# Designed miniproteins, single chains, continued (4): the designs that were tried, part 44

Each design is a single chain, and the fold is of that chain. pLDDT is the mean over its residues in the fold that is shown.

## One batch from the design tools (miniprotein)

Design m13500
Fold by ESMFold2-Fast:
Parts: structure tokens; C-alpha cells; sequence
Structure m13500 (fold): chain A 89 residues (1-89)
């Protein structure tokens, strides 16, 4: 439907914005160390990115190539999350 196409386009934009924010925060943590504030922000951004990605993967207008691209973004976010958790422990 046209509504599903609009939702998909908006969520794709949010995915790119949130993934960029997550990567920027990850680089800042790598440079400056992991503060409690940065840890909380990382968890919030990661959770939001996972939710957006799941909505995109469940959208009926998504092509297989688009789903693969979204999954790649989520897989990279999962790698960053594991690295941050390793620093925290």
C-alpha cells in the first residue's frame, strides 16, 4: 500500500541517521573511554536501531536486496554492541 511505502521510506531514513549516530558514539567511546552516560546513550541508540530494523524487515514492500542491506546494518550494530559490552565487563 502507499502507506506502507511511506512508512518504509521514513524508517530507512531513520535507520541511516541512527546507525550513523551509533557509529559516531562508538568511535567517541574508543577514543575517550566508556563513561556511564555514553554507555546509557549507546544502549538507547542500539535498542532504537534494532526496533527500526525489525520494522523494516517486517514491512511487506521491502525487497530481498533491501532486507539484506537492513540485516547488514543490524549485524554491524550487534558487533559494536558486543565490543562495548566487553569494555564494560
Amino acid sequence: SSSAVRQFTLLLTELTVESSALYYLYQRIQKNGLSDQDYAEFQTLYSRLKDIGQQLLNNPVATEDEKKMVQKVLDEADKLYKQIEAIKS
Scores: mean pLDDT 87

Design m13501
Fold by ESMFold2-Fast:
Structure m13501 (fold): chain A 71 residues (1-71)
Amino acid sequence: AKKYVEEAKKKIKEGDYESALKYLQKALEIDPSLEAEVYEVLGEIYKSLGEDDVAEALYKKAEELKKEQAK
């Protein structure tokens, strides 16, 4: 499951955001515990697209989920 998040990060570096989104969706379907990491990577996609407000909201959601998992 985490391998799909790594593939998504690779696709982001290649500028293939469509494939990156598909890999993130598969990661979440297989392992919902990756939700925090998926939101973090979604933030990277939106930041690369110039959607800074959306990216900031996604990073904040990822941090909230990480804190919930750390308890």
Scores: mean pLDDT 78

Design m13502
Fold by ESMFold2-Fast:
Structure m13502 (fold): chain A 100 residues (1-100)
Amino acid sequence: STEELVEEFVKKVKELIEKLPLSKEQREQIEKIIEEAAEVLLDESKSLKEKADALREAIEQIIEILKEAGIPKEEIDKFYNELEKEAAKLVEELLKEREK
């Protein structure tokens, strides 16, 4: 289901941020951003483009928080690559669910 796909994505993002040397406040900011993106992804009135755009904007906001947190570029690049892979997979799975 769409709900299960979005829940697994949110869980994966939270697992990725747990590996980074972030403060509790920074983790809570990132979690809020991803939860807000999840609400857009679950909104049946939103187009696939709007959902993909919301996901991209959330990723950009998260990366900015990591930069402000002083995370090394190499760690940010690694996080970004993993997050982009998970986001691309989610968009593909959401498209498949709409065809059922």
Scores: mean pLDDT 83

Design m13503
Fold by ESMFold2-Fast:
Structure m13503 (fold): chain A 76 residues (1-76)
Amino acid sequence: MAEKLIEEGAEYVKKGREALEKGDAAKGTGYILRGIGLIIEAGLLIAKETGLPIKEGIAIAAERADKLGGGLKGVK
């Protein structure tokens, strides 16, 4: 289910940001990339299920992950 992939992806992005904040660049980057991969996979499932373009499905998954605190929006 796409929602579970979004939840898992958001948690990995949160863990990645916490690791980066503690100075562990390798661990933080690894977690963020894994989280992004899960969010993209969720977006592909949404696109397939709804008939929307892939870009739209990924945008929906990214927005939902951001609302769960797992987005990269506003990071400098």
Scores: mean pLDDT 77

Design m13504
Fold by ESMFold2-Fast:
Structure m13504 (fold): chain A 90 residues (1-90)
Amino acid sequence: NKEKALKILEVVKEVEEEVEELAKELGLSEKETLAAKLIAGRMAQAYLMGESEEAVREMGLEEMKEAGIPEEVARKVIEIVLKKVREALE
């Protein structure tokens, strides 16, 4: 479905842009910023493709923990993803 693919790309881009802004505000390293953006993009795609909110949250927390991202930052990234995807599904 072309329409669905374009919507996924749009939401992933918006999520990655907000995560990059958050990372700059919080003083994250370039490596941490890249990891957070990639993980957030994957979370948004999984949620838009029909994964449950719980599964997406668990995946994101685990991947961010493995990437060395602080839990407080991980929670903020998850909030961005869930908000953007919910807005896209309305």
Scores: mean pLDDT 85

Design m13505
Fold by ESMFold2-Fast:
Structure m13505 (fold): chain A 84 residues (1-84)
Amino acid sequence: MNRELAEELARRAAEVLEPTGEVTEEEREALARWLAEQFDKHDPELLAAAVRHAIEAEAARLAGDEAAAAEHFALAREAHAALL
């Protein structure tokens, strides 16, 4: 589960960042491995929520949707606070 979740989030992050620069497959795989390690050490549900909202906040920012970006950043911060 944690590995599949990490691979899903790494793929989404690569998709979001692709317009700003080339993301290599090796970089995406490295991110997926690192995220899987973090999910094994923390609450994977809360950490995945924080990461997912951070990725979507960046997607919204790149699209020029400042309201959606602010909403996703707030949700990412809320999930991160619950990890503390």
Scores: mean pLDDT 78

Design m13506
Fold by ESMFold2-Fast:
Order: sequence, then structure tokens, then C-alpha cells
Structure m13506 (fold): chain A 62 residues (1-62)
Amino acid sequence: APEQAAQARTGAVSDAALKRVREIAKEIRKKYGLPLDASLTELLEKIGPEEFAREVREILAK
């Protein structure tokens, strides 16, 4: 049974985090003029992981 493993994360936390991440990704896509259908991979290729992390932190600071 999966309960025997260490319970560090649950589905409930994942759902809330997913909503927030999706909103952040939307803001970044708009800022850099990327298409709405752009994947996370395309975002990272366009701006790079360092720039992406910076944008995420800036949005969270609001």
C-alpha cells in the first residue's frame, strides 16, 4: 500500500499548487508575448530556467 511510504505530499496540496503555478505561467506567457498554447518546455527554451524562476518570484511577491 502507498501509505507505507513517507507522506510528504498529498493530492490536495498538488491541486492548490497547480492552480497557482498555472496563473503564474499565464502571466509570464503574456509578459514575453508567448502563445497561450505554449508548453512549459517552450517557455523554458524561450526565456531560460533562471529567467523563469525570477519571474515566478516576482509574481509571488505581489
Scores: mean pLDDT 67

Design m13507
Fold by ESMFold2-Fast:
Structure m13507 (fold): chain A 81 residues (1-81)
Amino acid sequence: MLSDEEAKEKMEELLEELKKAKTDLEIMKIQGKLGEVMAKVENKELREEIAREAVEIVMSKLSPADRAVIERVFEAELAKA
């Protein structure tokens, strides 16, 4: 397992790459890497914090219509948790 400090550093690097990503393929690859790092993190609060930041970055790149679709999917997943 990764330490919280190591995990946070790696996740913050991936979040910076996500901000710079310009194509859907790049975004998907970075999200995959972020998910892999998050799977090695035991701290649920840290995972939730980074996931929220990643979502906000992705949503900032979307049109209002696409953002509304993703928000609806997120609401459905949160209702299951």
Scores: mean pLDDT 72

Design m13508
Fold by ESMFold2-Fast:
Structure m13508 (fold): chain A 76 residues (1-76)
Amino acid sequence: SPEQAAFRARHLAEVDERIAKIEKEKDKISPVYYEYQLGLAEAERAAVLDPDKARELFAETQKRIRELYKEYLKKK
């Protein structure tokens, strides 16, 4: 429907704006937090374009984040 197309276009624009903000602040945040925020935003963007793959994309992103967090904790 036209409303669904308009909603998707707005959602993509909002995600792209968030990615731009994350990239702008990259050097001011921790590498783990950068990867976390960027990974989630990119997975959300891909899910909007292909909803049938949303679950798989988010699961892959969560797995990557867990590994990054484990490495972060080893620096104690």
Scores: mean pLDDT 77

Design m13509
Fold by ESMFold2-Fast:
Structure m13509 (fold): chain A 101 residues (1-101)
Amino acid sequence: SLPTLPDEVVEAMREAARAVAEHLKGKDPELSERIRDLLERPGGAMAALAEVARHFGRGKEIAQAFRDGDLRKAYEIMADVFREQGLPEAAEALRKAAELA
């Protein structure tokens, strides 16, 4: 299981995931809906952001980092993906998560 993150970081991730879902509503409506569905589940904010990062690429590297228990690396890779996609708020939320891992 993932370590317990502060509520502030979890809420920032949840807001970032919602912003990404809204951004994707016209470009990839299926991914947008999947992100919204994930956010309704306990621990869904991280799962939603991981799903977005997988779609933009580097999903195999992120999955490997999670398998290795290297949560910092997983969050850093996701932050890089979101920064490259022009989603700075999502990237910043993941950078903060990486510092806490």
Scores: mean pLDDT 74

Design m13510
Fold by ESMFold2-Fast:
Structure m13510 (fold): chain A 74 residues (1-74)
Amino acid sequence: MDERRRRMGELIAKYLQSTDEKKQEELLEEIRKIGGPEAEELVRKARDYLNNDTNPVENLNQASLYVEKALSLV
């Protein structure tokens, strides 16, 4: 497995699990350093889906797709 992709996955998981805005910003900066601004944007969209309680199953599926897209950039 590509070490950069593994690290990106760990950073994304930590970002999505974090409730601290400062920690979220730090993790997004690290994600941007690895996958660029497109990866940062994709991961932000994944989190937006997870923060919406209207359709939890669909939101989880969409978040997963955006995470997969971000991982494909590394």
Scores: mean pLDDT 82

Design m13511
Fold by ESMFold2-Fast:
Structure m13511 (fold): chain A 75 residues (1-75)
Amino acid sequence: ATITLTMDTPLPAGTPVEVLVLDEDGRIVARRTGTADSNGTVTIDVDLPPGTYRVIGRAVVDGVEVSTERTVTVE
């Protein structure tokens, strides 16, 4: 599955983003590091079974840790 996450806090292009993918039971099923584009969006490719997943992006901007969380359904 391709997961696209746009951070709630604007990020400079090139900012590293750690992306955690958790299943419905809260297990970490994937951890990826991506790079934010000019829109603050990071894209990762993960092989996931059908289900509901929680996706968390974490980044540091000007010494401040910022995070964004989204729910993704894989069919």
Scores: mean pLDDT 80

Design m13512
Fold by ESMFold2-Fast:
Structure m13512 (fold): chain A 99 residues (1-99)
Amino acid sequence: VEKILREAFQKGVDSIKDPELKDLAEERGSEIVDKVVETYKTKGLKEALRTLASLTTGFSLRLMADVVEGKLSPEQAKEFVTALNKSVDAAIEKLKELA
C-alpha cells in the first residue's frame, strides 16, 4: 500500500508544469502521504482511506485560502486540483486491484 500511495502521489506531482507549484505540491503532499502511510501501518486500510479523505479536504481548503489571500492564482489552483485528482484516481485504481 505504501508503494502505491507514493507512486500515485508522484504521478500527480509529475503532471504539474509550474516549478513553484510543483515544489508546493511536493512539500504539502508528502506530509499527507506520510500520515496516511502511518495510519495504514497502525490502524489498517479503512482508517488510512478515511485519513486520506480528511487530509485531502483540509488540503483543498488551504488551497482555497491561498487563492483568496492572493498567494496563488485561480489558474494555479486549477492545475493543482487536476494534479490532485490524477493522484487520487491512480491510488484508487491500484488499491482496487488489492481488494
Scores: mean pLDDT 75

Design m13513
Fold by ESMFold2-Fast:
Structure m13513 (fold): chain A 68 residues (1-68)
Amino acid sequence: TKELVEKILERISKIASEEEVKALKLILESIRKSSEDDPEKFIEDLRELAKTLPPEISEAILKAIEEY
């Protein structure tokens, strides 16, 4: 799960501002903590988050999940 968060942030850093990357890092870490030992819940929560974000950021998250 930590590697997936890092991969998402790497992709986002190429298309988003530094402030947006920092905000997203806090959100992703919050989701990771709330899913704890449930990787399936973590992946589902990430997909739901992606639906609420701009298309370019959503695509980056979904691609990171696909490659994980």
Scores: mean pLDDT 79

Design m13514
Fold by ESMFold2-Fast:
Structure m13514 (fold): chain A 85 residues (1-85)
Amino acid sequence: LHISTEPEEVVLERVREVLRKAGIPEETIERLLEISRRLDFIPEPGFLVTLARSGLPFEEVEEILASLKEDPSSLLEVLDRLVEA
């Protein structure tokens, strides 16, 4: 891999593959990717796996992702401590 930045569609497909491999249902994957597209922000695939497994409502997930876009370190730390993944 010789590219530091990838097109959004390529990144989304990689994220989709990671989520599928982690056993996340396709409906949940598509909803998470829709939120990411709406916010113009694609987080690390592992973080999306954690969110998908948390059981949080999609409204809460969208708020978390929106805040993570503004301050990645703060929300990631809080969520990681909450689920202790």
Scores: mean pLDDT 69

Design m13515
Fold by ESMFold2-Fast:
Structure m13515 (fold): chain A 65 residues (1-65)
Amino acid sequence: SRREAILTSAIQLEAIAAGVRAKVRLEDGKLYVELEHVDEKKYEEAAKRISEILKSAGQEELEVK
């Protein structure tokens, strides 16, 4: 849906801004986000922002790896 497309774009932008590679997968209306661990601090910051986006959009708290 349009909402999932917007969420995916927002998550990708957050990952790019943090300098972290993100793989976003949409399955059965749920977003799954995997982050490549490059720098522990950048990874934690990206994971926090992405988790906040998912939570604010009514998504279940998913494991960010």
Scores: mean pLDDT 72

Design m13516
Fold by ESMFold2-Fast:
Structure m13516 (fold): chain A 82 residues (1-82)
Amino acid sequence: MASEQAVMDYLGMSEEELQELKALRQQALQYYDQGDYISALQLTIRLGEMLLAAARRAGDEARVRQLEQEIEQLRALLEELK
């Protein structure tokens, strides 16, 4: 029961944000499996931005820094694939 919900509650995410995050994650995996790496990376960056916003609301400065670096690396990778 609800281990994923408990993590999202810690980050201050709404149930609506959690449902959007799940949908985006499934779509990103589907694009990756289809070989559409550009679309997969774009959705992965969007997921990271949602988690970053939640971490900022939670005041988790260490996680904010980690997510900012990960998002920057994904954006750099996306530009290399274009």
Scores: mean pLDDT 77

Design m13517
Fold by ESMFold2-Fast:
Structure m13517 (fold): chain A 88 residues (1-88)
Amino acid sequence: SMEVSEEGREVLKEISEKLKPFEDEVQKEIEEKGKLKPEEEIEYAKLVGEKQIEAIEEALKDEKKLSKETKELLKKMLERLKEELEKL
């Protein structure tokens, strides 16, 4: 069960809001192209994943006093995203 603290939700919301313009542009480009080749799907997945990693790393680097639980959540998300990108 993924139980996220209120602080964790606020941080995740801030990350999502920061990423939304980029994700919306990627989605728009995909919709305009219609059918993606498998190689193009991988390229978009890498671009989105790299931006997600960047946003999480910036959140962790921010001297804003985060709880240990929130830091651990972000670190786990970061590790998972890095593993997924390495598989692509």
Scores: mean pLDDT 78

Design m13518
Fold by ESMFold2-Fast:
Structure m13518 (fold): chain A 90 residues (1-90)
Amino acid sequence: SAELEELLARARELAGQIPDPRVRALILEAVDLLREAAANKDNVTVLTGLILRVIGLLLDVERLAPDDPLAREAIELIREAMKLLLKESE
């Protein structure tokens, strides 16, 4: 959906502003995995596997940058995108 793509685009823009390249890479990977999940939303096995990988990446971001407000905002956007994708898969 256009709303999903907008959330992912905003998370990607925030990632570009994060000074830690490891945190940027994790957020960008999570965005790419959610785009792949959206393209495969009719395949429950693929969707579930990709969502679990995204959750793991977000936990890694929280561990590496717990006090970074840009990382926190990117995580919230990605979580909102995951919720929207799962709702559309019902």
Scores: mean pLDDT 87

Design m13519
Fold by ESMFold2-Fast:
Structure m13519 (fold): chain A 65 residues (1-65)
Amino acid sequence: MLSLEEIAKAFAERFKLPFEEVLKRLEEFVKEYGGIKVEHAEDLAAYLGVPKEETKKLLEELLGV
């Protein structure tokens, strides 16, 4: 199971975002949605301000193992 820190790092690197801001938004997202799944890609993309399709692909890469 990937940690929130590992997911935040992957998103920060992919979208060139500050790691601390991504981590904070992921913590807020997990509190509201109960976790991170590929089906949450659209809502997660909105939380981070990033493209939905690229977010879905990254979640499939990280969680599809």
Scores: mean pLDDT 81

Design m13520
Fold by ESMFold2-Fast:
Structure m13520 (fold): chain A 78 residues (1-78)
Amino acid sequence: PLSPEELAEAMAASLRRLIDYLKANPDAWTPEQIEAFIAQARAERAALVATYKPSAALEAEIDALLAELEAIAAEKKS
């Protein structure tokens, strides 16, 4: 089983891969699909952090990646 730290690292890695994929394939996801994914990722992260607090650097990285996904969704609405 993965530790909470390994789960947080896996989340960051998954977010980075999704961002790279969406930048390469801008028509693959609708803004609504991106927003739904962000909402689920935030809920999963909130549950994880309530039990175990990752490092401040890892928390900041995940926050930055989620903000970048929000910016991609907003750009598609423009």
Scores: mean pLDDT 79

Design m13521
Fold by ESMFold2-Fast:
Structure m13521 (fold): chain A 110 residues (1-110)
Amino acid sequence: MEEVEKLAKKAIEAAKKGDVEELKKYLEELVELAKKTDDKEAILAGIEGALKAALEALKSGNVEGVKVAAKALEELSDIGVKKGAISELEAGINKGIARILVGVAKVVYE
């Protein structure tokens, strides 16, 4: 969906800038859209957006941004399983990545 892609792009840009408030806002809107849609491609775009936002927050040294984006990645992965967009194994991998990114951020920046 165009709206999902737009929100993902805004979340990624907020993560790059270290704007945690905007990042949280756009990712929460993205999660709510994913709950309401039956478009599997939109859900996949949301998952990819949350992952990219987490990586950009990590690169910028923004520990809180990594935590916010990692939480969104886990929530979107659970929605992806419920909606049949991804497998439980794929969701497990995404959750593992989310937890690793938070752990790395804490070790390096805290």
Scores: mean pLDDT 88

Design m13522
Fold by ESMFold2-Fast:
Order: C-alpha cells, then sequence, then structure tokens
Structure m13522 (fold): chain A 78 residues (1-78)
C-alpha cells in the first residue's frame, strides 16, 4: 500500500514536469520568433521554422528547431 502511493506520487510528478516543460518550450519559441524578427531574419525562414516547430513530434526536435532559430539570429546580427 505505501509502495503504491509512492509510485502514484512519482507518476503525478512526471506528468506535471511534462506539462511545465511544454509551456516553457512554447513560451521560448514565441520569444525567439519575436527576437528573430527584430534581428532581421527573413520572414520566409521564420515561417519555415514555425511550421517545423508545429510539426515536431518530440521535445528534442522542438529544441533543435529553437537552436536553429538562435543560429539565424546570430547570423543576422553579424
Amino acid sequence: MQEELDYLKKMIEEMVKKNDHKILLDQSAENLFKKAREAGVPEEEIERLRKEYHNAKTDEEKQAILDRMAELIEKAKA
């Protein structure tokens, strides 16, 4: 009985973490797209990455797209 309660607590904690991670990723994406526009990244490239982000199935794929946007921002500044 105690072991079952500890297992349920762990499952709830993991579900909460996944939900928080999704919110943080989506907020990071919106912030990064705004920064890209301010830095002068072409709208074509922003639109492509936005579509790729929407179609990404894993958090790892979403993070890779955000990293790519950050690279484009740095190149636009140079």
Scores: mean pLDDT 74

Design m13523
Fold by ESMFold2-Fast:
Structure m13523 (fold): chain A 70 residues (1-70)
Amino acid sequence: SIMERFVKTAKKGIEENLSVDELVDILTAEINRAAHAKVSKEQLEKMRDILSAAAAGDLEKVKKLIEEME
């Protein structure tokens, strides 16, 4: 699913120790793909919450939000 791909992308970015800017870029690209694929507003809001946490450099919050989606 689109959500599974988003979660996998976020986990891989953290595992590869991407910078905040790099993580924000890849997550933004995935959110744009999800929006074009017409996922629900609730799913998009969850993805945006993870992006916001990533942009703040709060990796612990990113991990927590990802776990809530699994």
Scores: mean pLDDT 82

Design m13524
Fold by ESMFold2-Fast:
Structure m13524 (fold): chain A 87 residues (1-87)
Amino acid sequence: SKIDKVVELIKNKQYEELAKLIESYEFDEANKVLTLVLKDGIVVTISESLIPGKTMVTVYDFKENKSKTIYIDATLEEVKEAILKHL
């Protein structure tokens, strides 16, 4: 599925490949949320988790009304910088 493809790119830190799918992004500095708008109606939100040292990533498929949430062992700043350097 489209969600599973995006989730595996994030889990494997394939941020250069992920960046090729990004049409636009926004960082909400006040709420510390990075939103990535991808091709084909996929949206990714990346935020700090309540678990120290872990970032929460939610991938939404608005065309199929599906979502998946994962936690990755990195800070929000590390994930944001790793993605945005390819844009």
Scores: mean pLDDT 88

Design m13525
Fold by ESMFold2-Fast:
Structure m13525 (fold): chain A 93 residues (1-93)
Amino acid sequence: MEAKLEEARREGAEWARAGDLEGLARALALGRRYTEEKTEELLLAAYALQGAIEYLREEAERLKAAGVSDEEIYERYRPRAEEIERRAEELLK
């Protein structure tokens, strides 16, 4: 189980790196349509989202070190966050 959770965290980081909005939207949708039978899927989705957040935090730190402003970083991420939210709502139907 732990190995699956770590793999999910790595997949989430990869989705964030590659800009895979569908992967992130699916993980978010699972969190909103939970049932007891989906506990493993929910945990995997949570770890994938954690991996994505960790990657984005590291990317933001690198951008700050390169002289990019907090406002510019926020504007880069805002449309992606909105698109992920929109796609997750579509998956919930």
Scores: mean pLDDT 74

Design m13526
Fold by ESMFold2-Fast:
Structure m13526 (fold): chain A 85 residues (1-85)
Amino acid sequence: MEETLERARRLIEEASRKVNELGDKMKKYNDEANRLDAEALASTPEERRRLIFEAADKGVEAIKYAVDAVATINEARRELRRLLA
């Protein structure tokens, strides 16, 4: 039982570390997207379109990291249930 609990603890720690790393990347891309959107408001109509598309690309990257974080949580839950069953 002690070995199983230690394995479960390590699994949770590793998943938490990965989720936090992905969350940091998501925040970075969201911050970049928001900055580009703000910059677009001060730009010419031609440059505004380019900046909006760049902001959208950064937003999509942020969403990808969020999806990866959810997948990491789900995988850890499944492994934890198997270890504790």
Scores: mean pLDDT 86

Design m13527
Fold by ESMFold2-Fast:
Order: sequence, then C-alpha cells, then structure tokens
Structure m13527 (fold): chain A 95 residues (1-95)
Amino acid sequence: KRFEELLEKLKSEDPLERLEAAFELLSLILSLEDDEEVLKAARELAEFAKESESEETRKLVIEILETVALYQESIGNLKLAEELRKLAKEVEESL
C-alpha cells in the first residue's frame, strides 16, 4: 500500500528521501475527499511519529499535520482542522 511505503521512506537516513516522502504523504492526504479518511490517515501518521526514534521524522509529521489543518481551515472544515492540530501537538509533546 502506497501510504505504508511512504511511512517507511519517512524513516530514511537520506534527508532528500525523507523530504520527498513527506511531500508525497501531504499530497496524498490533501487528495482525500472524506473527512473520516483524512482523520484516519492523520492518526496513523501521528502514531507512526510517536513510535519513531527520529526527532527529524517527528518534526516532518508535525509539519504535514499542521499543513493539512491549515488547508482544512481554509475550506471551512474548522472541526477537522482542530482535531489535526491536536494530533500535531501530541506528536510534539512526545519529543
């Protein structure tokens, strides 16, 4: 599954590979039409980040979640944006 493949690349020691995976994950989540699918993907990202030993990986996931939240807020999905920001904060607090 593409999502799981991208999560694996997010653990890469290569900064370029991590960044490319982060942009592709962001694009994938932004392409989701269903609020429940967005939230499910965001929760999987947050759990992955919390289990990661890499501070850099956790920071990339926080940026993805915050960017998705800003997009959702811009289109009027304020509740979803709030839930996404909460997930980002949980990842930050795990640092």
Scores: mean pLDDT 83

Design m13528
Fold by ESMFold2-Fast:
Structure m13528 (fold): chain A 63 residues (1-63)
Amino acid sequence: MNLKQAYEIVEKVRKAKTLEEAADIIQKETGVSREDAYDLAIVARTTPLPVAAKLILDYLQSL
């Protein structure tokens, strides 16, 4: 995954109406566990967009 793809995921997650929908988007795009998807959804919705995208990218590169 590259930074542009991480940015697009964060934008999709921010458009989700609920945290559950946001976690569904992350799980479908990345294949992480449901628990990790919830944690990443919280990060994506509560941190500034550039920081959230980098944190998600760094997490996925550590797998």
Scores: mean pLDDT 79

Design m13529
Fold by ESMFold2-Fast:
Structure m13529 (fold): chain A 64 residues (1-64)
Amino acid sequence: SVAEAAAASLALLEEVARLIAAGDFEGARQLLIDAGYSEEEAERLVARLAADAEGVLAELRALA
């Protein structure tokens, strides 16, 4: 379901956001690639979370 997919994505992106907050941008990018995202998708998501992690996570929480 959309809610189940959103919950799984939320858990992944919360960990990615944690790595970004710790300054581990390389680890954040690699975690997304390991989860099945393309290099371009991983780069865009890391940039979005670095700019507005709370906004991105709030959108996913609304769907879960």
Scores: mean pLDDT 79

Design m13530
Fold by ESMFold2-Fast:
Structure m13530 (fold): chain A 85 residues (1-85)
Amino acid sequence: SELAEKARELNKEAGKLILKAQDYLKQGDYKKAKELAKEALKLAMESIRLGDEAGDKETILEGIGLAIAAIGLQFEASLKLGEKL
């Protein structure tokens, strides 16, 4: 379905943002890493919603994994910035 295709594209975009966030985190650009991780989380959450509407369990599980990764990166970046969580 078009919903499942959209959900898969959102997962691909979220995955790319996670890789970029990891790269910025390694470079010490914690603010940019946090911003990219936050955006990746938004895309992963939207993918989960669309995947659920489409009944695509595989896409939902992928979205959940990406959301967890994005949360972890956002948490790590916030700690590196000296922010309390």
Scores: mean pLDDT 90

Design m13531
Fold by ESMFold2-Fast:
Formats: structure tokens, sequence, C-alpha cells
Structure m13531 (fold): chain A 75 residues (1-75)
């Protein structure tokens, strides 16, 4: 679906930011800030292109993935 494709591409963007931040030896707070900024940019663009119902689904999936990345950073 359109939502699934959007979530997949957004997850790739978040994963790239996470990987780069870890390679640079960033702290957990710095990783959180970098991921939050990328997530905000993704959601801003999604809001312009998706219906309210599609946006809600994308938001829910991306917030879940964001938390998974933060949990991984704490290990």
Amino acid sequence: SKVDKYVEEARKRLEEVFKEAREKGMTLDEIRTALSQELADILREARKKLTPEEFEKVLRELMRYYQQLLDEAEK
C-alpha cells in the first residue's frame, strides 16, 4: 500500500541517520536529537502528501520504529 511504501522509505532514512550517528560516536542524547529532527522532517512531508488517516498510520509506525532505534542505542 501507499502507507507501507512510505513507512519503508522513512525507516530507511531513520536507519541511515542512526547508523551515521553511531559511526561518529554520538551520545544517546545526540542520537535522539538527530533521529527526532529526521522524523520531524519525514512527518512534515508526509502530512502534505497523505490523507489524515494514512498520516495517522505512518505516524504510529514511525514512532514505534523511532523507539526501537533508541532502545538499540541504549545497549
Scores: mean pLDDT 86

Design m13532
Fold by ESMFold2-Fast:
Structure m13532 (fold): chain A 98 residues (1-98)
Amino acid sequence: MEEKKEELKKKIEELEEEAKKLEEEAKRAEREAIEKEAEAGLYLMGAQAQKIAGEDPSPYLEEAERKEREAEELRRRAEELKERAKEAKEEKKKLEEE
């Protein structure tokens, strides 16, 4: 009985640590996505300035699109990490209810 409880406690602790790590990684990915979205906005403003000046806005539009794609990938990454953290928490709950 005691040996089984000790092994269960270790598994619960491992799942808690995994969930925390995944949640922290998700928060970092969300922050990076916000930064990339802000950068895309700056490039879009640069493209508009080029159009007003009668210059080619294409390089600024291409950089804006790249930053938007990077932000979208980071947001998808964050959602995947959150889902994995949720799964770890659900496994932990099942072990605690044993």
Scores: mean pLDDT 85

Design m13533
Fold by ESMFold2-Fast:
Structure m13533 (fold): chain A 77 residues (1-77)
Amino acid sequence: SEVEEIVKKTKEELEKLFEEYKPSLTPEQQEEAKKFLEQAIEDLEKWVKENDVSPEEVKEAGERIVALFRAYLERLK
């Protein structure tokens, strides 16, 4: 479904952000960032499963999650 494709794309974008910031992070910060990423994806997948959501709503949520993760990574470095 379009919703599943957007969730997959969001996961790919989060993983790309993690790899981009990884060289600037300590091993402990990398573990914390990975935990954030895993929790964010789990929360998004749960929200999609428990709610009747449109592709537009999922895209907006995904963009917000990516922005929050970027801000989190910026604070760690």
Scores: mean pLDDT 86

Design m13534
Fold by ESMFold2-Fast:
Structure m13534 (fold): chain A 90 residues (1-90)
Amino acid sequence: SAGEELVQALGRAAQALRDAGLTEEARKVAEQGQKVADALNAGDVEEAVRHAEEGIKIAEEALEKIKDEKQKKEVERAIERVREAVEQVR
């Protein structure tokens, strides 16, 4: 489902941040992913989108801390997948 794809996309963004050494930012994005799952289980798509957008914001701000170009591109790709998944649930 579109909701499952959104939760998975946020999980992949958290993993990309962990791989880049940004463990705290990865934890925060994963927390937003859990809040998305909880909101979707409650039938609140608007709240799910709000939490997903917060996850995107955290990941985008984290990009400034990534020095390795390959790791930065992986996080950018993960963010783009979250944005695409948000459009599918709206």
Scores: mean pLDDT 89

